# Ledger of designs, part 30: designed miniproteins, single chains

Each design is a single chain, and the fold is of that chain. pLDDT is the mean over its residues in the fold that is shown.

## One batch from the design tools (miniprotein)

Design m1021
Fold by ESMFold2-Fast:
Structure m1021 (fold): chain A 75 residues (1-75)
Amino acid sequence: GPAKEAVERAGRAVVEAAERRGGLSPAEAVDQAWPYGPGAASVVGTAVADEARANGGRASPEAARKAVERAIEAV
């Protein structure tokens, strides 16, 4: 799996983007995690993208934070 440090950095970037934009679509979540590598994008980007899909196509900042926290705990 991806290194925990890369996942944590990707998680911070995704949460900050969600806060700045008022939420993220599935594609935006993956795009924000991608600079931290394919493993981090797969773990963090996918977790927030799944939350966005469950919420009608957009993850709120709070939902993104919770999804990132759960993804980091699983690594």
Scores: mean pLDDT 84

Design m1022
Fold by ESMFold2-Fast:
Structure m1022 (fold): chain A 96 residues (1-96)
Amino acid sequence: DVEELLAWYDEFLEKYPIDLTPEQRAELRQLLVRLAESGIEFDKETLLRTLKVIAELMKEKNMTLQEVLDYLAENPEKYPAIDPELLAHLRELASQ
């Protein structure tokens, strides 16, 4: 299902009205490619909600991917809908 997940990632990046910089978009895409290659399986709806929060914070706070992931880990009370296990995996993948 890696190919299906990558196609979904391309649609996510193209269709959401989040005005990310080219650099921010590239960082997010690289994270999603690494997640797909890792073989880690998550519910698509949970992943979608998490990615929307990440992308919105990158835009609104003008943060890098790493800065947003660290911010989410430091402020779990503000984002209770984010799965801590998924967030931990994303942080590990982003640091590679």
Scores: mean pLDDT 76

Design m1023
Fold by ESMFold2-Fast:
Structure m1023 (fold): chain A 80 residues (1-80)
Amino acid sequence: MIQQIYDHLNRASRSLDRGDYDSALDHLQRARDIIQQHQDQFPITYRSIQRTIDFIRSGTATSTDISIIQLSLGIELTYS
């Protein structure tokens, strides 16, 4: 489960670096859908993904936003 989330986040980050917002959005939505099944354990990560999806839609997202999601996931994994 966790490895699949990291894979999607890494793919989203690479897509943003290329300016491929459609691919980035698809990968973030897939990561969100996995996290949603475990939202009680990863509420901060879930919110961070939702916020980044909004940033993609507004054209303001960067790979730094993905790094913030990955940091949140790592923290919540430690405290879950």
Scores: mean pLDDT 84

Design m1024
Fold by ESMFold2-Fast:
Structure m1024 (fold): chain A 85 residues (1-85)
Amino acid sequence: AKEEVVKAVKEATERAAEQAPAEREIIREFGEDAVKAIETDFENAPKTIFFLAQEYMKKAGPNLIGRAAIGVVAAEAILKIRKAK
């Protein structure tokens, strides 16, 4: 279950990075931190990912594409964790 969630989040991150190549670096960095949160504390990962998404959106500044991509990856990660429970 946990390993399948990690795989799905990595796939969602790469899909988002391919669709937003100018924002690829920040999207991948967020995805790596999201995977680390899942691997470190699966139970609290949804809360950690939500917080990380807010911080990465601040880092993206006025970049709406980057913010949207981070939001999509965060939403997919949280939903997949909830389904794996």
Scores: mean pLDDT 83

Design m1025
Fold by ESMFold2-Fast:
Structure m1025 (fold): chain A 91 residues (1-91)
Amino acid sequence: MKEEIERLLEQVREGNREAAKKLLGKIFDLAKEGKYEEGRELLKGFHENNVLEPKEIMELALEVLLERGEASEEEVEEIKEEYKKALEEEK
């Protein structure tokens, strides 16, 4: 749905976390379906409009994986802790 994607991209440009989460979910769906060309184009649009910090994007991506059952709660927390430690080491 081209109109829905355009509106989500506009909302992501405004820093809307819910819109970013929905777009990340759409990208994951496209990748899982093997629609890599469509997923790549959507990912480019996301990166061009994204104003959220890398940490927030990672948290939203992990939330999407958890909600879809693609990752366990334990795996999500482990990744978050590793990312947090990496950020603290680059102070």
Scores: mean pLDDT 74

Design m1026
Fold by ESMFold2-Fast:
Structure m1026 (fold): chain A 82 residues (1-82)
Amino acid sequence: MVIHKVIEIKNESKEPLSAEELEEIGKELAKKIVEELGLELVSIKAVAAVDELKPGETAEITIRIEVTGDKAEANVLVSLKE
């Protein structure tokens, strides 16, 4: 099952954050959610809405999570996409 989740990240550092850095932050957060629910992670992909996030700015990251497991457990994870 594939689930989409949007998160907002604020750059509180003094340096710009690249899309790759934002995508890694998004993947770490998604992995924690999957582990908390006891589901088996197949893949995670994160896509930043911006190419670069300047200090003090915020941007959305779209996270795509692919999991295996019981349909009931997968449905619980789907509800977290909102």
Scores: mean pLDDT 72

Design m1027
Fold by ESMFold2-Fast:
Structure m1027 (fold): chain A 65 residues (1-65)
Amino acid sequence: MVRITAPEGTRLPLASVRRIIESYGGRVVSSDDTTLVAELPDDTDLNELRGRLNRVQRGIRVDRL
């Protein structure tokens, strides 16, 4: 599982983040305005995912749970 967090003072673009997670074969477990938790396949390249998310919104954080 991963936690995806918006930069301080901003909201996550939830629709875009959800589509990216689903494109990796992942599933959204929970989300709010600033945080999204998702299940991802164990072989998911988290550096690539982090890069993709930062292209949508700079400063998005991805933490492994």
Scores: mean pLDDT 85

Design m1028
Fold by ESMFold2-Fast:
Structure m1028 (fold): chain A 69 residues (1-69)
Amino acid sequence: MSLEELKEQAEAWVEAERNKEPVEMTLAEFVRLLEEALRLDPEDEWARRTLGRVYEALHLDERAAAYYA
């Protein structure tokens, strides 16, 4: 899966969760995918911001803040 595809899926997932819409990918699967991307490239700004936005959508602001630093 390309970086662009991951970004599109991440934005779609965050928007669906915000709107209380069903998503095919579970939160655990999605977070694992992003964590794997960060394991391979810790300086990936997109992946860090995306994880932050996911946690913001879940009202976990403290955890989200860790990924914006």
Scores: mean pLDDT 65

Design m1029
Fold by ESMFold2-Fast:
Structure m1029 (fold): chain A 107 residues (1-107)
Amino acid sequence: SLIELAVVSAQQLQLPVEKAREVAARLQELGVPEGEAAALAIDAALVLVQFGVPVKDAALVGAQLALLSQGQTEPVPGLPPELYELALEMFEARQKGESLAAPLLRK
């Protein structure tokens, strides 16, 4: 379940469970399927929420990472260009075995 994955990830990041549920609901609305793509989307979105990114924008970035994990490079509708670039950097970090937070720490 997307909600269960989001709750577990939020607990590890010391985020409120309510924020996890909001992220999961928005990712479901964006059509993110359950499984490995959803786990990546949830992890990325919650990391962004931890850094103060609004849930709406964090969910769009998470959805973009899910698409990238499936070999799709098309921007998610409504995603700002700067957040699309961030999604690419976060995806590259994951591919290199780095933390999803690594691009955010580089500023």
Scores: mean pLDDT 83

Design m1030
Fold by ESMFold2-Fast:
Structure m1030 (fold): chain A 60 residues (1-60)
Amino acid sequence: SAREQALLAAVRVGNEGLETGASPEEVRRRAYEAVSAVPGVSDAEAQRIAEAVAAAVAAE
């Protein structure tokens, strides 16, 4: 599904952010771009997923 593709893209960005020491803000931006590229994902959903991934990275 589009949601599954979006979540996989977001998880990849989050893992890359942890590996490279990227800021939560940078992870949010990259996740938003990756998720918004998935067909069928709304802008609002892309923003929510990006925020969730950034928050998860910040918690590590």
Scores: mean pLDDT 83

Design m1031
Fold by ESMFold2-Fast:
Structure m1031 (fold): chain A 87 residues (1-87)
Amino acid sequence: SEVEAVKAKALAMLDTLLALARRYVKDPALRAEIERLIAEARARIEAATSVEEVEAVYREFAAEVLKLYEENNVPIPETDEAEFPAP
């Protein structure tokens, strides 16, 4: 189904965000917060019943992760920022 396919894509994008956090976030408290947000996003995506809900959840949590990176001056190289999975 379309919803199932979009969920699979969104979950794969969350896995990419998690990998980036594990690679670049060295502060264990900030990393734990980002991992918590990704786990919450994963649960909400799995519970979503429409493509629009999946996309909205992903956009919301991706924006929150990026905001935490900006607020905490996380040094992400431009190359990896260009590879950041956009919704």
Scores: mean pLDDT 78

Design m1032
Fold by ESMFold2-Fast:
Structure m1032 (fold): chain A 87 residues (1-87)
Amino acid sequence: SLEKRAEELLKRLEKIIKEAKELKKKTEEHEEIVKEAEILKTALKEALKKSKETGIVNEVLEKLLEEIEKRIEELEKKLEKIKKEEE
């Protein structure tokens, strides 16, 4: 379901924000990750709201969720790279 998928993506974004805030070294990259994650979280909430208001479950909404997921994956990769550099 779209709700379950959106909820899982929201959890992943919240984990990114939490882990980024827990980094020992606060860098520009850290701030960019948090900012982008917050933007994606807002976009995901708006997409879910629009889906509920219109009652339309279609290919366009599925594609949007897939694009958001890919961006989340890139943020997760960037965060893991920064964590390894803090060793």
Scores: mean pLDDT 76

Design m1033
Fold by ESMFold2-Fast:
Structure m1033 (fold): chain A 91 residues (1-91)
Amino acid sequence: MIEEAKEKIEKAEELFEEARRLDAEDPLNLELGVEAGMLYLKAIDYLMEAAEIIAKIENISVREIIEEARKRGISLLDLLKEKLKEIEKKL
C-alpha cells in the first residue's frame, strides 16, 4: 500500500516536470501546449490516487489532506511527499 502511494507520487512528479518543460519549450507551439495540458491532467489523477492511499493509512479524508495543503500554502504534491516520508519513518 505505502509502496503504491510512493510510485503514484513519483509518477505525478515526473508528469508535472515533463508538462512544465513542454509548456516552457515553445510558447508559440499549440500542439506542445495541448500535450502539456494532458500531462497535467494525468499527473493530477496519479496525485489523487496517492492522496486516497495516504488518507486510508492516516485514517483521514482526502478532503482533509487537500484542506491542509491549502491552509499551509503548499502544493498537494509537496504535502503528500511530506506525509509519505513521515509514514516511512514509522515503519
Scores: mean pLDDT 81

Design m1034
Fold by ESMFold2-Fast:
Structure m1034 (fold): chain A 99 residues (1-99)
Amino acid sequence: MSRGEIVREIIEIIDKMSKEELKKLANFIVDLLTDEQVKRVAELLGVEPTKEGLKKYIESLDKEQLKAAIRQILMLLARDPDNVPLLEKILEEAKKIKE
């Protein structure tokens, strides 16, 4: 799949997710991020540039804010073609959580 196809499929899945399913996926994504990716995502979201800071922020969000945050993170990650395996892992986890 192309990066755009992977991101689109993840977005379609998250639109059907509960708040708790969205939190599980968001925390999974944070755990997969490199230190540099954590800094970029934290700058985008205006939070502390640590995995703990990102997870604390995720816990504070409502369902629609969680969807928006995940979408923003996916769009940021999709800018780098080297992130195709990372996006595929996120898609697999999203499918698993929704089952």
Scores: mean pLDDT 86

Design m1035
Fold by ESMFold2-Fast:
Structure m1035 (fold): chain A 95 residues (1-95)
Amino acid sequence: MTPEQLAEAERVAQDYIDEVGEETIRKMAEEARKLRQEVYDKIKAGVTLSEEERKKIAEELDKYAPAVYIEEARRNPGSFVGELALLFLLNEKKK
């Protein structure tokens, strides 16, 4: 990641935190983790998700995506995972 990309991603993250608040970000990231775990457990148990269920899950995960990327970057500062999360956050802004 270039220093310019890192600075832009950190600015996008801070703007989002300032808009919604840190507690809201934490709550959204926790909801996304729960949803991912529930989906994983269902698939592991041999449950086939319908197209409608997959669409609903994708829409809910998309809603929480910025918060998940911010939390991941905070938990893994200076790591590959943290940089990847910041890149995903920056790509969401480009849409």
Scores: mean pLDDT 77

Design m1036
Fold by ESMFold2-Fast:
Formats: sequence, C-alpha cells, structure tokens
Structure m1036 (fold): chain A 80 residues (1-80)
Amino acid sequence: SEKLIEVKKLAQKFVEAVLNKDKEKALEYIEKIEELTGEKELAEELKKLVEETDFSNEENYLKAFEEIKKLLSEILEKVE
C-alpha cells in the first residue's frame, strides 16, 4: 500500500526526531501521520508523551520511548 509506505517513512522520521531529542520535529511528524491516517486519538497520545516527557532524564526518556513504540505500532496496524 502506498499509504502504508508513506506512513512508515514518517514513522521512521518521527523515531529519528525522538532519538535526536528534537521535540519540535517529532511533533511535526506526528501531525503529518495524523493527517495521512486520520488516527486523531493515537496521535494526541503520542503528542502528550513527547510534550510531557523530560528527554534529558534517561529513565523517563526510555520509558516514554517504549510507550511511543507501542502507540506507533497501533497506528501502523490500523493502516495495514
């Protein structure tokens, strides 16, 4: 599916932004994923995790990253 390929590309860019601790870019990619998928509730949950997590604290960052991966997987499964 062309839509799935595009969403996977955005998901990869989003994960890269999170790994770079770039909240602004991460939020930008979530908005694009929401636009393509229509998954407003899951996108809102991802935004809250990115906005509320202190990325300078390694333990908080790692815990949030695990939850981010779960929510992202749910979005990808809904597009498949």
Scores: mean pLDDT 85

Design m1037
Fold by ESMFold2-Fast:
Structure m1037 (fold): chain A 76 residues (1-76)
Amino acid sequence: SRIQQIQQQLIRQLQQRGLPIPSPQDIQRLSQMIYYGSTVYNIPVSTLINSIVTSLSTQGIDSAVSSINSMMYVSQ
């Protein structure tokens, strides 16, 4: 599925940057949010993944979720 492809891309980006991989549940949640933002708001998947990876490198999961929600809000 496209969500599984997004999940694999997200994990790859985290590994390439030497970041810890979140729990499977968090990866699934973030991947679903990326899919939603890309399909409903036409935000590029790469842009959403980069935003998440940056948030995870500096703060954590709650920050990454907030970042995506903010991007979807301004893309209305």
Scores: mean pLDDT 80

Design m1038
Fold by ESMFold2-Fast:
Structure m1038 (fold): chain A 75 residues (1-75)
Amino acid sequence: SELEKVQEIIERLRRVHELIEEAKKNNDPELYEQALREVREIREWAEKNLSGHTRENILLVLDSVERELERLLAE
């Protein structure tokens, strides 16, 4: 179901946030880059596997996370 697909995305995003926190703690830009790659992979998966308003809403969340990671990498 779409709900199960959304839950999978949420779990993957939780892992991304764990990588971001680890990157902050260790001042490790490689972990930010890994998190950014993971977000982009989640985006591709969401575009292929979700539809309608669910896809639109999830892509907005993914855009926000990607933007934050790009900002952190620019620092």
Scores: mean pLDDT 85

Design m1039
Fold by ESMFold2-Fast:
Structure m1039 (fold): chain A 73 residues (1-73)
Amino acid sequence: LSREEAEIAVEGALRKPQEVLRVGRGGAAALAGEVRKIAEEHGRETGIESLLRAAEQAPAIARGAVEAARKAL
C-alpha cells in the first residue's frame, strides 16, 4: 500500500465515515472504523501509519479500505 493510498483511506474514514462503512465490505469496513478512531484520538499521521502497518499483514483488506474511501469521497 502506498502512502498516498493510505492518506485517501484516512481522509474517507474521517470525512465520510458512514458512507465508507456502507460501501466497505467485511474487514475493510472494520479497518476503516479502527483507523478513523486512531486518527481522531492521535492525529491523521498516526492513522496513516497504523493503516500502513495493517497493510503489511492484510494487504487485501487495506486495499478494500482505500477503495471504499475513494467511492465515499
Scores: mean pLDDT 82

Design m1040
Fold by ESMFold2-Fast:
Structure m1040 (fold): chain A 109 residues (1-109)
Amino acid sequence: SALDQLLALIRQLGTETDPARLRALVAEAVALIRGSDLTGEQVIQLLREILRTLLQVTRPEAAEALVDLAEEIVAYARTRLPGVSEEELLEMEILLGMILIVSGVIKLL
């Protein structure tokens, strides 16, 4: 499924050390998101996996790639995803905020 592929790509982003490969993985994930009929619950699952992966990341480049993907996922949910509730959108925004804070801390270390 698209969800399973996206979860695998997110985990791979957390361990990838090559900047060109990081960019390619983000582009692949973004293309999958844009071509997929994800539910609000599935988007929340992806954001939780990004946050979980990010907590294990020490490299600023990997943190930045995960943030870029999280921003694209939330933008997709706001603009293209039918039937997303205000409560689901709020949970997505809270998760994105947490992702941005954690990434900011990694860049300061």
Scores: mean pLDDT 84

Design m1041
Fold by ESMFold2-Fast:
Structure m1041 (fold): chain A 81 residues (1-81)
Amino acid sequence: MFKLEKVEQRLLITAVFASQEDRDKLLSGLAEMGAIARVYPAEDNKLTLEVQFSTERQKEEAIELAKKYATEVEVEELPLP
């Protein structure tokens, strides 16, 4: 059966951390998920990145991961192409 795998969701995540170690843990976790589409230059304890998912479950897991490691998290849904 024919199945097209397409990006279902893209998010812009901006996170502020208490330490660079927490920032690195979030980056590692998102990399393990294969979710990282783009990483923007960081300022000390701040990270901005674009993440993409094929499922709602992956989206939920990424948001939860960000909330676990960051003191402040801003999530914006980006339009799909």
Scores: mean pLDDT 74

Design m1042
Fold by ESMFold2-Fast:
Structure m1042 (fold): chain A 65 residues (1-65)
Amino acid sequence: MDLKSLVGKTVTVDDGVEKYTGKVIDVEEKFGEKIATVETEDGEILQVRVDKVEGDTIYGGASKI
């Protein structure tokens, strides 16, 4: 799926440890790696290294910035 189509949508981020709900505010692609920036409902900003997308769920490693 095209990750850019998720910009402005509310998604679930699953990093394998915790799940977050938030709005995708940006997507960038560098050297074939996709990074999504997500603003959570708690006001945290997550930078997610995307492994896969299924529906409204992004799977990957998440870091708070």
Scores: mean pLDDT 79

Design m1043
Fold by ESMFold2-Fast:
Structure m1043 (fold): chain A 71 residues (1-71)
Amino acid sequence: ASREQRQGIALAAGNAGMETLKTGSPEEAKEAAIEAARRRAEELGLRVEAEVTVDDGPNPLVSVRVRAEPA
């Protein structure tokens, strides 16, 4: 997979995680991010492994690291 494809997957995952974190738990945010990464990868014909870290402190943040390979 290209760097641009991995970045697109990570961005989709991060956005889904951050949106979920506004009203949900860190666990729900992590699950949402992983699911978004998987759906985006499927659209691109890729297999994905996503590593998601959620910080639910005063400055909430979802960090996503993506590895993607052709399916």
Scores: mean pLDDT 80

Design m1044
Fold by ESMFold2-Fast:
Structure m1044 (fold): chain A 76 residues (1-76)
Amino acid sequence: MEREAEVAAEVGASAILEEGKRLLKQGEEAYKNGDLEKAKELYRRAIHLFEIALKAGEEGAKEPLERAQKLLAEVE
């Protein structure tokens, strides 16, 4: 059961990582347009998804997570 759930989580983690990257890109676009509130919301959502993906074993989420945290800190 745990191994099957782990494999299913790994496949889902890849999809979550891709959604996180999409939200991060939308957040950067909102920031460029001067919409700081939208950028903050999108960065927080991306961070949440990257944390879920990383906990599910998706190591590729680590660098995007660090980037999203830095961008959120810059927009406050």
Scores: mean pLDDT 78

Design m1045
Fold by ESMFold2-Fast:
Structure m1045 (fold): chain A 76 residues (1-76)
Amino acid sequence: DLEAQIAEVEARIAADPNDAQAWVQLAALYIKLGDIAKAEEYLAKAVSLLSGYAKRIALGNYYDALGDKKKAEEAY
C-alpha cells in the first residue's frame, strides 16, 4: 500500500540522504496521497541533488503527475 511504499523510501533516504531518485519517488507517493505541499518539498530536495537532463526529467514527470501539462512541457 502507499503507506508501506513511503516507509520503504523513507528508510532508503535515512540510509542515503543524497539519493535523489528516492526523493523523487517520495514526492510522487505524496502526490498520490494528495499531500502536494510535502510532495513539493521532497521534489525541491531531489532537484537540489540533480542537474542537466536528470533534473529536467524529474521536474517533467512531477508536473505530469500533477496534471500541469504546461509546466511539464517547459521542464522536458
Scores: mean pLDDT 79

Design m1046
Fold by ESMFold2-Fast:
Structure m1046 (fold): chain A 81 residues (1-81)
Amino acid sequence: SMMEEAIKLLGEVADMVIKALQGEPVDEEKVLELLEKAIELLKDDPELVRKLEQAKRYFEEGRYTLAYVLLMEVIEELLKK
């Protein structure tokens, strides 16, 4: 399902965000690519899209803890469906 694919992509992004938070090198282009794919899969849910766009912005600003919190909130909302 699109929901299961979105959860998988966001989980991969969350793992990469944690590595970035720990000062480990991550493929930033890959993180942004996976986030855009998740946004496209969830495009019919404007609230989830806004949270993911905000998480993307936090990641680009180096605000990894805030990016991670928003990613986990979206994953939790998807798991409830």
Scores: mean pLDDT 88

Design m1047
Fold by ESMFold2-Fast:
Structure m1047 (fold): chain A 70 residues (1-70)
Amino acid sequence: SEIEEVLQEAGQRMEEIAAPYHENEEVRKLLSDYAQQLYQQVQQAKNVEEVREAAEAAVAAFEKAVEAIK
């Protein structure tokens, strides 16, 4: 479904952001936490547009959180 495609794309983008830091436990925990939060938000979404907005926000927030770890 379209929702599954959006979630797969968001998951792949987060994995790509995390890939250089795969040995970093803090980054791996953030990846897990952000993926779980996005999954929970999708359960409350009323349409695909809300899913896309949640996915984009989650990816952007995850990237910023990883950058803050330094």
Scores: mean pLDDT 82

Design m1048
Fold by ESMFold2-Fast:
Structure m1048 (fold): chain A 57 residues (1-57)
Amino acid sequence: TGTTTVLLPPGENTVTVSGAGGTRTLVIENKSAKPQVATVTHDAAGRVTALEVKPAA
């Protein structure tokens, strides 16, 4: 159970989340011309339970 915050440059981004149950890989596409910040909420096994993307300010 945790939160990972990552910077997403424009284009396709690969994000890795790790937990006690192993590693999960997500592909998140930033279709804007500006960097965005993704906040990934995950459980203890690294399973993604929520995703929020907002502009990097």
Scores: mean pLDDT 76

Design m1049
Fold by ESMFold2-Fast:
Structure m1049 (fold): chain A 71 residues (1-71)
Amino acid sequence: ELEELIAGYDKVTADSLTTLVEKLREHGVPEEELVEILSQPALEALTTLSRRWAELNPGTVAAGREAAAAL
C-alpha cells in the first residue's frame, strides 16, 4: 500500500518520501493520512509531508512539554 505508492516515484524522490513517511509514522500519523498525501503528485506529496513533519516536530514537542508541566 504505502510502500507501493512510494515505489511509483523516481529513486531520489522515493528515498526522500520514505524518510519523511517513516518519521511521520513514528510520530503517530495515521497510515490512512499518509496514503492520502502520497496519492498527490510527487512535488505536492513532498511539500505536504515536509510541512506536516515541521508542524508535528516543533508544535507537538512544545504541546507535550506544556502538558507535562500541567501536572
Scores: mean pLDDT 64

Design m1050
Fold by ESMFold2-Fast:
Structure m1050 (fold): chain A 104 residues (1-104)
Amino acid sequence: MAAERAALEARRAAQQARLAAAEAAVEAGDDAALLAVAGEPVPPRPLSEKERLLLLIKLGVEAAELAVEEGRLEGKVAEAERAEAELPKIEEEAKKAVEEEIKK
């Protein structure tokens, strides 16, 4: 347990740092930095606003998945199960909100 907790804590801290770096890259208009943080290859073109927002959603979901895993190790199984069940719906709703905003 202790070694597993330490490993997840480190992974969660790293993922939160990646989210902060991704947000800073979006604010700076640095598509290459955003793609590097997300682990995606840099295309030979600038990203659209939709593509930037979808990458941020992806990183947010990954951070939430690590929080669920940590909760399970701490014995918060019911809370972790609820959060895990909500993640696909939150991701889908966020993606739909981005598509509707772009259609305006």
Scores: mean pLDDT 73

Design m1051
Fold by ESMFold2-Fast:
Structure m1051 (fold): chain A 109 residues (1-109)
Amino acid sequence: EEEEKRRRELEEAIRIGERLAEAFRNQDFQALIELLKEQAKESFGTELSEDEAIDKLARLISQLSGVDEETVKELIRNPELPLPEEVVEAFRLLAERLEEERRRLLEEL
């Protein structure tokens, strides 16, 4: 009943978080955008446009890196551009946080 529902929610959170951590480690903006859309639809019943997903990702990275939101959007739209060190560090920290959270969730299964 509630326990089976909770287990499915934990398994899904672990799966999505693992994919997110991988995308952050690989600095893969395309994977991050697709995962944000998937999470919004599955968890909140919300369909994000490409631009809305980019806006959310850029805001998150900007807050963590200190790099301007518009600059982060340029980086997302132009994968040929090298990532600033601050953005690389933000990705590393996000991946670490996601991996720690996933380890905790796995212990609850």
Scores: mean pLDDT 76

Design m1052
Fold by ESMFold2-Fast:
Structure m1052 (fold): chain A 84 residues (1-84)
Amino acid sequence: SIEDKLLEEALAFYETMLQKAGIVPTEEQREEIKKRLEEALKQAVEAGLSEEEQKEILFGLALELVYALANNEPFPEVPPIVKK
């Protein structure tokens, strides 16, 4: 599905960013990142957002998660998504 493709692209994006930063996440950190990206995508779909809006949210969160990991900061919570 388009959603599965978007999730796969976001996962590939964060892996690329981690590699560029020289960061190797733990198995637990990888599971947590995937879980947060899946939840964000689910909320965006349920809110009726367009494919482009889903992509923007998913890639934005992926970048925030990479920066949190790079700086040894806690992962940000997934905010509730509301279509305006």
Scores: mean pLDDT 76

Design m1053
Fold by ESMFold2-Fast:
Structure m1053 (fold): chain A 81 residues (1-81)
Amino acid sequence: DARREDIGFRIFALAVRIGGSDPAAVEAAIPAAVEELKKRGILDESTTPEEARELIRFMEERNRELLERGVEAAIERSKKR
């Protein structure tokens, strides 16, 4: 799980550097990010852009779960004030 999160983050971070901050531009940059990370030996040569999108979604979903739990804990803490 941690490995998949790390790889998803690396793909996303590189896509942001290539495409900028617009979500559509980041999405369009994913294939280029995948090819660059293959050259760096971070991704297997068989990795597809579709697999990379799945890794990014896995990382995002995991981070959403952590954020939701953090927000829930903060709300609970606020109610006890």
Scores: mean pLDDT 75

Design m1054
Fold by ESMFold2-Fast:
Parts: structure tokens; C-alpha cells; sequence
Structure m1054 (fold): chain A 98 residues (1-98)
């Protein structure tokens, strides 16, 4: 499902960062993650631009955009459970700190 696609992209992101891959490859994965999180096209483009910055900055930017989307959907009366996605992001951060 959608969570498994997010897991696979996060694992790919971690691998690309650990291998010091081209920033454009990292940007492509970040854009795909943004699309799966349901971010706007503008937010997805900004997330891709963040790929040239530090890993922590990229992950913080993704987390901030995801939190913003949760707040927006909750305000519209839509219940969004993102605990599993938050856990996947935490695991990705821990893996990159190894």
C-alpha cells in the first residue's frame, strides 16, 4: 500500500545519501515522497530544491511540510493517522546517523 511505497522510497533515500549520490537523484526521490504524502506541487518542488542542503535540513523540511498537511486536513475535519509514516521518518534519520 501507500505506506510500503513510502518505506521503499525512504530506504532508497537513505542509500543514496549514504553513497553520496548526485543531488538530482536525491531530489527525484524527495519529490516522489512529497507526492505520496499528498503535498502540493509547489511544496514538492521546494522539497526537491532542499536536496542540495544537509541531510538533516532535508528531513526537517519534509517533516515540517508533512505536519502542515496534517494540520490542514484535521482543520477540514479529516482524521489523518500519520504515526506509521512518522516512525518511518524516524527510522530513516537514525539510519543516516550511523
Amino acid sequence: GKVEEIRELLEKLVELIKNKADPEEIAEVMRKLGELFGLSEESVEKLGEASGKSVQHVLFSLSALLLGEVVKRTAKGVIVDLDEVAELLREAVEELEK
Scores: mean pLDDT 64

Design m1055
Fold by ESMFold2-Fast:
Structure m1055 (fold): chain A 80 residues (1-80)
Amino acid sequence: MEELLAKLEEKLRELGASQETIDLFRAAVRELAADPSSTALARLLNHLNSNEEDLELFVKALQELGESGTAEFFKNLLGL
């Protein structure tokens, strides 16, 4: 899991995602590891829904990584 999350962060940086999106993604990963009830994912999703460019980059990163479980989890959260 951790290796896939690290690859996703690296791909987001390569595609030019904003620092805010990367910071929110890092917070979501860290907070959910400590507390599964954390609202960190909701904060990330709200930000992505307000930033079309970063949302498209996030979807592209998930598609390019081809990781079914992680990709499906995030796509479901994004409503894709």
Scores: mean pLDDT 70

